Designed miniproteins, single chains, continued (5). Designs and how they scored, part 1

All scores and structures are predictions.

Each design is a single chain, and the fold is of that chain. pLDDT is the mean over its residues in the fold that is shown.

## One batch from the design tools (miniprotein)

Design m16001
Fold by ESMFold2-Fast:
Structure m16001 (fold): chain A 72 residues (1-72)
Amino acid sequence: MMTVEEVRERAEKIERGAVEMARMLGREDVVPQVRELFRKATEEAERAAREGKDEEAERILKDASQQALKII
């Protein structure tokens, strides 16, 4: 069962990577959008984890990662 702490750690790591990639590509202007995306995704994934829905939590974070790549 994925814990809320594990969800936060995964989300933070993915967000950090996306933000670093945006900055390396000179797309600093999209950083606030990427951060807002992961804020929302983290809240949704934490909710799913609290309900024992590990697969849903993982899908939410994967979807957020894919959406961030489309923004960047």
Scores: mean pLDDT 82

Design m16002
Fold by ESMFold2-Fast:
Structure m16002 (fold): chain A 68 residues (1-68)
Amino acid sequence: SSMLEKVIEEVIKKFEELYKKNNLSPDEAEKEVLRLVFEARVRYKLSEEEFTKVAQAAGKKLKELLEE
């Protein structure tokens, strides 16, 4: 749904901003991704399927940034 796509975009954008601003280590970056994904689940009352999709998208972005 369009709402799920916006949630994914919001989580990724927040994570990229935190990663760049705070010079996060890989371990810190992983913890922040998990925090943002769980916060989105609570805020948007995501289903298990929607939560999985957000987690997968955020995990992919984490991997891309760590490969820089």
Scores: mean pLDDT 84

Design m16003
Fold by ESMFold2-Fast:
Parts: sequence; C-alpha cells; structure tokens
Structure m16003 (fold): chain A 58 residues (1-58)
Amino acid sequence: KEEIEKQIIDLLKSAGLSEEEARKYLSRGDLAGAYLLSQGREDLAKQLSELIKKKEEL
C-alpha cells in the first residue's frame, strides 16, 4: 500500500506538483489525472490510473 502511495506522489511531483499537493491528490485520482492531462503528460496520467487501480485492488 505505502509503496504504491509513494509511487503516486513521486509521479505527481515529477509533473511539477509539490509534495503537499501530490499527497492531496493521492485520494483524488480524477483531479490528479485531469491535472496531468492538462500538462500534456498522457504517459503519467496512464501510469497514475494503473497505480490507483492496483491500490484499489489491494
């Protein structure tokens, strides 16, 4: 669980978000995905979707 959460935070930080903002997006995947798409980061949006799915499946 915590490893997946860390990966989501690190992914969002790589897209320009602060650690605090990334943490807020951890449970708000729709908003996080919209942010990544607005930045033209479709690759990161896809990775985010996969990580969220894995977290929910646990």
Scores: mean pLDDT 76

Design m16004
Fold by ESMFold2-Fast:
Structure m16004 (fold): chain A 96 residues (1-96)
Amino acid sequence: DEKEKELKELLEIYKKEREEALKKGDKKKAALQLIKMAGIYIKLGEYEKALELLEEAAKILGEDDPLVLELLAEAYEKMGDYEKAKELKEKAEKLK
């Protein structure tokens, strides 16, 4: 699938951007690349990998970051955990 090839290429770009951010000591920019990578893993159907990256980003940005919460909700929804997804979506909306 051509779309999967494009997504994997974007994943490699975001990995390199994270490495560059870490070399410069920019932890917040590195965490934002983790969020982008997690979004790609969700599109690839690798939800467990997405959750791991979002947990790492949350340690840097805080557990109440709306972008982290929204992607966590999407991953849980795709995994069939609709209760957890709803709780995370409601939490994200209250923080906007």
Scores: mean pLDDT 84

Design m16005
Fold by ESMFold2-Fast:
Structure m16005 (fold): chain A 93 residues (1-93)
Amino acid sequence: SLKEQMLKSQAEALKREAEKLKREAEEELRKGGSLEKFETLLAQAEMLLRGARRIYEQSKEFKDAQELAEEAMRLAEEAIRVAEEGIRKVKEE
């Protein structure tokens, strides 16, 4: 269906964005990025997690889209953790 194709496409896009964001967060953590940069990455990761969860909930009848959305959620959660670690390091542990 058109809805299935749309949800799968959106889930795949969110997964790619989450993968990219996780890599960016890890790179900033290695480089000693600023508090502002990590807070921006955290906000972006939280937004991706909310988007992926929404697509996951809409995709219960569409296994491929549901699995892609679940993967996007996991990657967004990992990006959140990396960004939070960056914030902790900047603020001193």
Scores: mean pLDDT 89

Design m16006
Fold by ESMFold2-Fast:
Structure m16006 (fold): chain A 129 residues (1-129)
Amino acid sequence: SEREKLREQMINRLRAAMEAAGFSPELIEAVVRFLRLYFEHEEDIQVQEDFFNGVLAAVALPDREVSMRALLDLIVGAIGSLVNRNAPVEVVEELIRLGREIASTAPPELREETLKKLDQIEEQVRKNS
């Protein structure tokens, strides 16, 4: 479909941008897997585009810590948005797992802050299911 072609082009553009910025293959793959799962479950095209453009802007930032902070804030926000839209628990749990993989590459303080936010979302999802 046209949507699938556009998403593939978006993913390829992000992969190229992250490679050019010097991100590890492991981090690139985790972000790509997060985006593919997120795009399958976010029904609002404008929200998808805003998230994608935010991720592109974040990975283009020259300071790695600032770049990772912006990326992780977007990831946490995207998961929270899907929770608010009553996305399936299994989808949210997989996005949280991928978010943890992405956070694992961050500096220790930022990693700990992000993991705490993801843990809070996971607890809320499990209590509400």
Scores: mean pLDDT 87

Design m16007
Fold by ESMFold2-Fast:
Structure m16007 (fold): chain A 86 residues (1-86)
Amino acid sequence: KIDEIIELLREIGELEPERRDGLESTIADLREFAASDLSKEEQIAALNHLKALAESLANDPRLSEEVREKFREIARLAEELAKELE
């Protein structure tokens, strides 16, 4: 699931090169998160933060519909993963 989120972020970076640096930073944070020894509560908090960010970007009218759809999918995956951790 984290790998699916990373793949979607990578695809968005290909479609929106001007956002690539920010997306690469988020990808690096997610890879560190996947390798970290974080508590369940810290993991849920990080996923809820990612969901909120992705939902905000999914509603940005300056982004293409294809990019907004990918952010909606990221938000959905982050929510599902957070629920699995409870």
Scores: mean pLDDT 78

Design m16008
Fold by ESMFold2-Fast:
Structure m16008 (fold): chain A 81 residues (1-81)
Amino acid sequence: KVGKIAEQLNKGLGVQLKPGTSETIAKKLQEVLGSDTVTPGDIEQLKLVLKQAQSDPDLAKDLALYFGVSEVTIKNIAAQV
């Protein structure tokens, strides 16, 4: 369920997500994908989008709204991928 996606995000992104952040993102991914797991391809697409958000403030804001996290959280994750 959500916890499984959260573990896949932490491992796949190679980042240390704060308590609750991985669960918040995982919940949104579960809703969008209709699955309790993510594929390696999903992780790679997320990494690319997060890396783009590092240089694009509008994209960072859109991702923050989409996942239900702060812009600072998105920027911190993007800096680690």
Scores: mean pLDDT 77

Design m16009
Fold by ESMFold2-Fast:
Structure m16009 (fold): chain A 62 residues (1-62)
Amino acid sequence: FDLDELFDEIKDIILNNKNLSQEEVLKKIANLFLEKGSAYSQDEIISILKNNWEELKKLLDI
């Protein structure tokens, strides 16, 4: 998949869902990865994203 497109989609999910809990936002991002054909399970993706959440936000410039 296209990483630039993926990062833009992740950023949009975060910015458009500021009123949701972190867990709900992480589930939306995990579902995006699953739609893109990720080999990881939803729970594994959520765990990875949660452990790297602050680094991810810095990479997305938010």
Scores: mean pLDDT 78

Design m16010
Fold by ESMFold2-Fast:
Structure m16010 (fold): chain A 84 residues (1-84)
Amino acid sequence: LNALIADILQGIKNAVNNNIAIDLAQLKAYIKSQLIAAGASAATASAVADSLVALANQLANISDTAAQDALVDSALAKISAILS
């Protein structure tokens, strides 16, 4: 799960930094399906997907790297708590 989440997060960061529009509904569906396939419960997959989608939406509106890093750290802490 941690490696999959890291790969998804890197994809989000790359899309934002290259001004690629992210379809949040498609992103949520993709994350949920990948996490369930990796053995997560539907509830865990949904909670992690919601956290990553919220992060993607917030990152798209922020150009300051320190603010981006703080949001990423906050999202990862929340995801870590969900996975515990």
Scores: mean pLDDT 79

Design m16011
Fold by ESMFold2-Fast:
Structure m16011 (fold): chain A 70 residues (1-70)
Amino acid sequence: SGKELAKEAAEKAGELARAGASPVTVVSVLSQAVMEGADAKAVAEEARRLSETAPAPVSAALRGLSDDLS
């Protein structure tokens, strides 16, 4: 389902953020999931959640994506 795709993408994005991946790399995982059929609202909610624990540059990019998808 689109919600399951959003959750899988969020798990991957979270792992990448913890591993020190760039903001572009982290956001691209979530954006690609939307293009592949993930529920956009679910991805927006996951991006907002991830922004609370991500490093500052990644957090800002995730908030931007969440706002764009809302």
Scores: mean pLDDT 86

Design m16012
Fold by ESMFold2-Fast:
Structure m16012 (fold): chain A 86 residues (1-86)
Amino acid sequence: ISRERLEQIIEEILARMRELTARDPSVAADVRRIEALAQQALANPEKAEEYLQQMLGLAVATAGRLHAEERRRRAAAQAELAAALA
């Protein structure tokens, strides 16, 4: 992978993570971890794909956690509504 392509992918991942931080400030710690992995990828091009996999895995895990939390909150609200209507 070229350095320019690697930098583009890193910028895209970080941009998406910063969008999530705007919605949930708890994501800021995950952004910092991804930034650290990005520095490692740029410093070690021979292992860049391994670091990219770690960055993508962390981003997916963060998005999944936020989605699962919202889904649980919606399920609880639905259960309360069903009980009130019975």
Scores: mean pLDDT 78

Design m16013
Fold by ESMFold2-Fast:
Structure m16013 (fold): chain A 85 residues (1-85)
Amino acid sequence: MKFKLTIITTDKELAELLAKLLEDALKSSSLFEDVEVEIKQLDENTYEVTVTAEAKDGEKAKELLEEIAELIEKKYGLEVKLEEL
């Protein structure tokens, strides 16, 4: 099962930090394979961090990604979208 996590922020340094942290965390996890992280500049002041990953156990992977999304929302006040692809 493939998942997509999307984070939008106006802070470039935070976007770069989150991209690195998510790539390192998900690549080190046995739940995920084919982890890809991308940062796109949508406009002069807006950055999109997109993480895509494949999981063998979709339910367990989804629970972990939902927990990660909640932690980012609570700590940084950002909107995080989680999608099943």
Scores: mean pLDDT 84

Design m16014
Fold by ESMFold2-Fast:
Structure m16014 (fold): chain A 72 residues (1-72)
Amino acid sequence: MDAAALAEQQEVNRTANRYYDLIENNPEEFTKLARKYGFSDEEIAKALADPVAAMELASKMAAKEYAERQAA
């Protein structure tokens, strides 16, 4: 397995877990970060109301954060 692919998987998974924690423990901070990454208030509200939507949005945010870090 490529070392870069393994590093990507580990960092994205770690970031997604942080966003899951924020949804449960600090939804205001999660909302600020999701807006920073360009997600709509409607998508954010859905994630705060539904665990499946929360998982989907957290994964999208993690992937976007990773991509921006690699581009910088």
Scores: mean pLDDT 76

Design m16015
Fold by ESMFold2-Fast:
Structure m16015 (fold): chain A 84 residues (1-84)
Amino acid sequence: SERQQAAAQLLGTLSPNERKVLLALTRAGRPLSVRELSELTGLSQSTVSRALRGLEARGLVERVPGGKYQVSPPVRALVDAYLA
C-alpha cells in the first residue's frame, strides 16, 4: 500500500538505532522511558538517549511528563501501517 511504502521510505532514512527505538515505541503503544526502551531494544541507555534526540529533532517522537517519550500522533498511523 502507499502508506506502507511511505513508512518503509521514512524508516530507511533513520539510523539502525533510531529505527529500533521508533519501532519499539510504536509497538508498545504507550509512552516509554529511556530505561524501558533500553530493555526492549537491547541498546544501552546512552544509545537510546541519542536515538531519541535524533527522532525528537525530526519531529517523530515527543517528550511527555515523567521522563517518557511517545511517537508523535501524525507519525503513529504511518508506522502502525508498516507494522500491520
Scores: mean pLDDT 82

Design m16016
Fold by ESMFold2-Fast:
Structure m16016 (fold): chain A 90 residues (1-90)
Amino acid sequence: SAEEAGRASGEAGRGALEEARRGGADGKGETAAALSATGGAVSASLGDDPEESARLARLGAEGGARGGGADEEGARGAAEAAERGARAAG
């Protein structure tokens, strides 16, 4: 349902944000990771290919976190959170 998709998107965004922050990302990197994760979950919930949505969300969250100064572990964690959220929403 739209409500379930909204929860999955929110969880994906929050997870990616928390992992980016844990890795030392600035606020811009946290926001970029969260937006990529949320966008991937929304895309998957709207009927896009869940694997492609997960792949794009992963790339965006990782890039956003790294761009904001996250370490490798935090960027990878943000990517994993985004991927899980997109698959859960699809």
Scores: mean pLDDT 82

Design m16017
Fold by ESMFold2-Fast:
Structure m16017 (fold): chain A 64 residues (1-64)
Amino acid sequence: SLVEEYRAYATDPEVRRRREEELREIARGVGKALNLPEELEEKIYQMLLDTEEMVRRRTLAKAE
């Protein structure tokens, strides 16, 4: 379940590292597809991290 995956992200540094690597690869893919400079690719990566953290907090709060 998403709740279990999000709890694993909070408690397991290896799960966190793997997910951050996945988001980095998504940002890289978008950057290549749109021919973006590295600076904008990095902004996309940060946006993905921030957005997913917001979703995790919201989902875990609803599960309490």
Scores: mean pLDDT 80

Design m16018
Fold by ESMFold2-Fast:
Structure m16018 (fold): chain A 80 residues (1-80)
Amino acid sequence: SKAASLVSATAINMVGVEASALLLREDPERALREMEINVRAAEENLERVREVGTEEDAKLAEEYLERARRILEEAREELE
């Protein structure tokens, strides 16, 4: 379905954010930039899912966005 494709894109972006987190100790500026880009992509995807997806798809997209934001916030806190 269209919504499933959009949610899948969000999941793929989350894998990218997890990979970026592994670089936090080696290149924190790059890791933060990648996390910020992923949050923005997740926000855009959530808006699209809300337009064409089911309530369940929207909830999954919201959960992925919240996770992406949490990862970014934790990374920023570690860097002060």
Scores: mean pLDDT 70

Design m16019
Fold by ESMFold2-Fast:
Structure m16019 (fold): chain A 117 residues (1-117)
Amino acid sequence: MKETFDLTIEVNGKQITATVTIDKEKKEAHITLTLPAGTEVSPEDLVEAAKRAVDIVKEKYPDIKTVKITLFVPLDRVEEVKAALEKAGFTIVDVKELPLDDPAAPRYALITAEKKL
């Protein structure tokens, strides 16, 4: 059985929402965050929010062995987010460009990263 909830994390006066799914059978947590285009949220702010979400999961669910992070980021910010994740001790698993539904919309990528607890 999976449990899903939202965390609101404040980083440098900015509110960042993380969606957390706990898989108790696999001893995994999945955390999803979005970096909106044109916001004051930096890649470092987003990764700090991810780190704090991992710490909250570790404290509340001590049996969790792996955290998987999924980040939706503007395509032009992917390399900055990857560098911040690696510096924070995450392993980059995959980077996938999302298809364009609207040519006028900002292009997004999906970054998947993991951390062993």
Scores: mean pLDDT 79

Design m16020
Fold by ESMFold2-Fast:
Structure m16020 (fold): chain A 104 residues (1-104)
Amino acid sequence: MTEVFEPMPKEEYNKGLAEAVLLALLAYHEGREEVYKELLELLKKLGDKTSIEILEKSKEVYEEKGFEEAVELAIELLSEKLGVDPEELREKIDKYLESLKKLK
């Protein structure tokens, strides 16, 4: 029908933002500074202030309470602000953690 654009659907775009925040937090936890910087730069280029704010708050919780509490806060805020399914986000982060465990 329309040949002008095939933009990513908002739901899929928001899932991508949520995954980028969780991957950035995971990269920070694993000491993968280059990956963390690349994901943070991606979020900045996309201009999404909400995802950056969630990442910053989650990083603060990570410094105070550790990784599990930081991930829980991130999933809660991403679900609330971006409308992403919290169970889907949890499943994805668990798969990333399992993949990293196999690489070590």
Scores: mean pLDDT 76

Design m16021
Fold by ESMFold2-Fast:
Structure m16021 (fold): chain A 78 residues (1-78)
Amino acid sequence: RKEELEKLAESENLFDQRMAVLGAIELGDVELVRKAVENLIKKGATVEDFEWLIKQAEVLGNEEAVKILREAAEKLRS
């Protein structure tokens, strides 16, 4: 549910923010994926966190989310 996912995305807990990204991917809400990914970056998520999320997005078949997550991971590497 979008409202619950938005709450998780703003949590101080990195696990909750990661779950918000996963839930947004499953929901197919690209804007929520972008918001949750931006919050995850600001809270200090690692490249490993994004690599895990990329695999989940690939399993769920959300190619747009895969693209967003790969761009975020590349930004963190540089």
Scores: mean pLDDT 78

Design m16022
Fold by ESMFold2-Fast:
Structure m16022 (fold): chain A 59 residues (1-59)
Amino acid sequence: MEKLVGKAQLLVQQGRFGEARELLNEAAGRKLSDEELNQVLSLLYGGKTDEALELLKKL
């Protein structure tokens, strides 16, 4: 999970949000809602990778 979240962080910083969304779904092992994805993406955009990882584990 951590390695996939790290890749999603890089994709978000590159503006590649569609690819980041797919990678987050893979890391979660399910399809996340747009609300759930936006919460995780917001944390990643802010550089809060550890908080994003902890949120993703709870979803």
Scores: mean pLDDT 81

Design m16023
Fold by ESMFold2-Fast:
Structure m16023 (fold): chain A 65 residues (1-65)
Amino acid sequence: SEKERLLQLAIELLKLDPSLGEKIIDVLLAKGIISEEEAQKLRNLIREGKVEEAIQILEEILASL
């Protein structure tokens, strides 16, 4: 429930401001919502400007909660 809400908020914030992407990923990792492997993949996508692909992965993680 709390993890779902935080991940939903993270997805919304990433859609509004992609420049916050790395900070959002760091928070999700610190809260144990995503793994180190997932965080690395998401950071690479954000750095490459592949924001839509990063959002899709986060939505898949949300669906698994």
Scores: mean pLDDT 87

Design m16024
Fold by ESMFold2-Fast:
Structure m16024 (fold): chain A 77 residues (1-77)
Amino acid sequence: MEVEVELPSGERVTVEVESEEQAEKVRRLSDAIRKGDDRAFLEEARRLSREVAERLARKIEEAGHPSLAQAVRAVAE
């Protein structure tokens, strides 16, 4: 299934996820990004599977937010 993530620029990216549990986590991460909530961002990014985190980070980087993409990758280690 696919989940839409809204970036700080208002631009949206779509990421493929394999379960509704991962979809819910990505939606929570999107909310944290939209609100600028660094603590919620770290908590939700940490909960993502490595594959979902990498797919999302790539989409964020392609959309012009390389620092945000790096943060997602670093937390998902």
Scores: mean pLDDT 81

Design m16025
Fold by ESMFold2-Fast:
Structure m16025 (fold): chain A 83 residues (1-83)
Amino acid sequence: GALKAAEEAAKLAAELLKQGASVADAAFRAMRLLNSDDNVAEVAVVERDDDGVVKIEVTDAKTGEKYLITLDGKTGTAEVSKA
């Protein structure tokens, strides 16, 4: 399901941030992974601030449920929550 896809994308993004990638690069690569997953109907950046936080919304293709991935370049973290 899209939740697992979001969790995998968040894990990838966190690993890239830990390796010194920019939040923009981590977000771009996470979105590419999500867009290749048949469980995902839509992927969108819903928030971007000037202090290194990017939020990506992921929509499940079967259920229409929405998940939010929050990337924080200051902490090097990526977290999944229900949107």
Scores: mean pLDDT 85

Design m16026
Fold by ESMFold2-Fast:
Structure m16026 (fold): chain A 69 residues (1-69)
Amino acid sequence: SSEEEARRGLENGIRAAEAGGGAAGATTAYDLKQAGLIDPELGDRAVAAGQRPGGSAEAAAELRRILEA
């Protein structure tokens, strides 16, 4: 289902952000937002978090909160 595909995409994105460091968190959050897989407001917050130094882990944490909601 689309919901299962969305959840799998979010899980894969979070893992990429946790493993990639640097810009990975911001890029993942942006891609998930553009795909419509997460709320735009929450996506923007995750992108902003990921753009700060060391922010990839913070972006991953924001995305995990979305997954666990």
Scores: mean pLDDT 78

Design m16027
Fold by ESMFold2-Fast:
Structure m16027 (fold): chain A 88 residues (1-88)
Amino acid sequence: MTLEEVYTKSLQQMQQRILQGEDRQQSVDQAVQEIIDAGKALGREAEGQKLAEQLRQSLDPRVASREVGRKLREIGEEVDRWIEEGKL
């Protein structure tokens, strides 16, 4: 699994937890930790830290939920395109 896939999955799971009534801050902290741990496991610690920071910023209470959903969709569409182009 790539860091980008872990990022997308963690973001989706975090949104699911929040929708189920879990604490927002706790859900964000869990997603951030998952990304950091994945970065370490893949030997991409610096990139994992950067993605974790982007995740935290994307989920700032000042960012509309619709904006987060749009970013998730764009990542998914880009990955699908890479698969169709034979890059994955």
Scores: mean pLDDT 68

Design m16028
Fold by ESMFold2-Fast:
Structure m16028 (fold): chain A 74 residues (1-74)
Amino acid sequence: SLRDQLQQRFQQFSQWMSQNVSQELHDEYVSRLQRVISHLLSLHDRGEISADQALAAFDRVIEALEKEAKAKVE
């Protein structure tokens, strides 16, 4: 399901964060990503976006957060 695919992407990024970011930043990003997942699932449920569009949007959010995290530690 779309939920399972979004959750798998979230878990992979969460593992990366556990090795690369502070606990406070990890908690902030987890909260933000959970809100994004809920929003994308809501849009898909309403027929406003496809599953592929939801996954692509989520991948872009993860990429942006990874770049932000790397900038903060450099």
Scores: mean pLDDT 85

Design m16029
Fold by ESMFold2-Fast:
Structure m16029 (fold): chain A 60 residues (1-60)
Amino acid sequence: PPPRRVTVVIRSVEEADEALARLLEGASPEQRAQLRSVHDGVVDELRRNPDEELTLVLDL
C-alpha cells in the first residue's frame, strides 16, 4: 500500500499522547519506533512552549 500522510495539530502533551496512541494502531514496528521518536520531540517542544500549537506531517 502507498504511504499514508497524516497531518496532526497538537496543542498539549495530552493531545500528543492521544495522537501517538491512534497512529500506533496499524503501524509497522519501524513506524512505531519513528513515531515514538517524533513524540519525544513534540513533548519536548510543548514543555518549552506550552501555549503554542505544533503541526506535524507524518509519512506512515
Scores: mean pLDDT 76

Design m16030
Fold by ESMFold2-Fast:
Structure m16030 (fold): chain A 67 residues (1-67)
Amino acid sequence: ASAEELIETAVRSLEELKDYAGAASAVHELGKLGLLRPEAAREAIEAAGTGSASAEELRRMIEEGLV
């Protein structure tokens, strides 16, 4: 999947589905593909998985962490 597709999957999972695990999994995939800095991936995975970030905040964290 493209970076854009994974970002949209993460944000949609959090915003529309309240699927925190799904959002975290999409961010984890971005990290595995080397599309996201390891530090940013860790922070975004934690924020998504715990539900501590809004969809907008998650998108910003991912976009700021892209390589």
Scores: mean pLDDT 82

Design m16031
Fold by ESMFold2-Fast:
Structure m16031 (fold): chain A 100 residues (1-100)
Amino acid sequence: SEREKIYKEALEALREALKDELSEEEIETYARLITELVPLAKELTENWDPSDPEHVKRANTLLEVVKMIHEKASLEELLEFAKEKGDEKTAKLIEKVMKE
């Protein structure tokens, strides 16, 4: 499936970049998060409208979430940030990963 492919690619990329800094469990958690966020980013890119304030907000939220992951932010911190930005779609996907 496309999601399985995204998950495998995310795992390989995260292990290569962060294997000496993060546990396997943390890497798997971030890979699951990326698997949920990549389809949302793809949809945003394919239907990009810079005049839509919701599109701009989601793009900024996703970009900052990626930066926060590189800074080893917890899922709880990522969720709080998405909620503060009012990006309900991104927040719901983070909550989904946290429940697993």
Scores: mean pLDDT 83

Design m16032
Fold by ESMFold2-Fast:
Structure m16032 (fold): chain A 84 residues (1-84)
Amino acid sequence: HMFLSPEELRRRVDELVEKLEEYAKQGKYTTALIAANIEIVAADLQGHREVAAEGYRKVAEFARKLGDEETAQFYERISERLAA
């Protein structure tokens, strides 16, 4: 796989998170979460742990906004672990 810069990975994560609300409105909440997770995992695997931690935190905020507290707590724990 081709590696991306930290800036490009952050941009991709941010763009995807911005679209989570729209995907949820279309009944594609699970698909939106999977798509976001793929991009964030790619950042983590490339060593950009800070970008990955930020991405997971944003996904957790989105999940909580929709009332999905379990998913929010799960991603918050991952974000905290990566940010340590």
Scores: mean pLDDT 75

Design m16033
Fold by ESMFold2-Fast:
Structure m16033 (fold): chain A 77 residues (1-77)
Amino acid sequence: GLDVARQAARDGGVSDEEFDEALELARKLVLEKRPTLGGGAYHVAMNEVFRRLVEQGVDPGRAAALAAAALSALLLG
């Protein structure tokens, strides 16, 4: 569930605030793209969250952990 995703994010060096921001971004992107892409919307959302975090100066490893954790939280409820 969400708690497992938050712990995975913390283990990757991500703060709870950064995780919540990434989760909201992922949720918004899934809602925007799901009508056209179906299940592919989740893959696109993960890649877009990762890209935006790296562009904001987040370390690629940390960005990958945060994007994966946010998507896992969204998929598991």
Scores: mean pLDDT 77

Design m16034
Fold by ESMFold2-Fast:
Structure m16034 (fold): chain A 79 residues (1-79)
Amino acid sequence: MILELPEEDRELLGEVFKKLQNGEIPDEATRERLLEVLRKHGVPEEVLQAIRDAQTPEELLEALAKALGLSPKVLEEIK
C-alpha cells in the first residue's frame, strides 16, 4: 500500500533515512522537524523520546523503525 503521509513529510523521512544508512546523524533542526512529523502521526511519546535521546545512527534508526512499524532491516533496503 502507498504510505499515507504528506509529500513534505515523506521527503523529510527519506532524507533522515539516507543519512542514517550512511552512518550519519541528522542535525538538531532536522531531528526536531522529524519529531514534529511523527507526533502528528500519533507516535507514542516514549518512542519520540527515544529518537531525541539517540546518540548513534543505529539507535536513531531503530527508534525510527519502531515509530513507523518497520524492522531496521527493511530500512536498509530503501535507497
Scores: mean pLDDT 70

Design m16035
Fold by ESMFold2-Fast:
Structure m16035 (fold): chain A 62 residues (1-62)
Amino acid sequence: SASPVDKEAEEQLKEEEEILKELEEEAEKEGKSFVSKKIKDKIFGEETTVFTGELGGEIPVP
């Protein structure tokens, strides 16, 4: 019975790949991708604004 084993193995592998994809999507959203995207967006947007805002760091007070 090598025939049915081959078919079942392929079907199981396909199902595993689909489950892995869903798991990766959730992990990426809550883990790596989400944090990375948030940090990148903040640095790219807010960091430049904050840097420009602090342009007058050393004003001599008379």
Scores: mean pLDDT 57

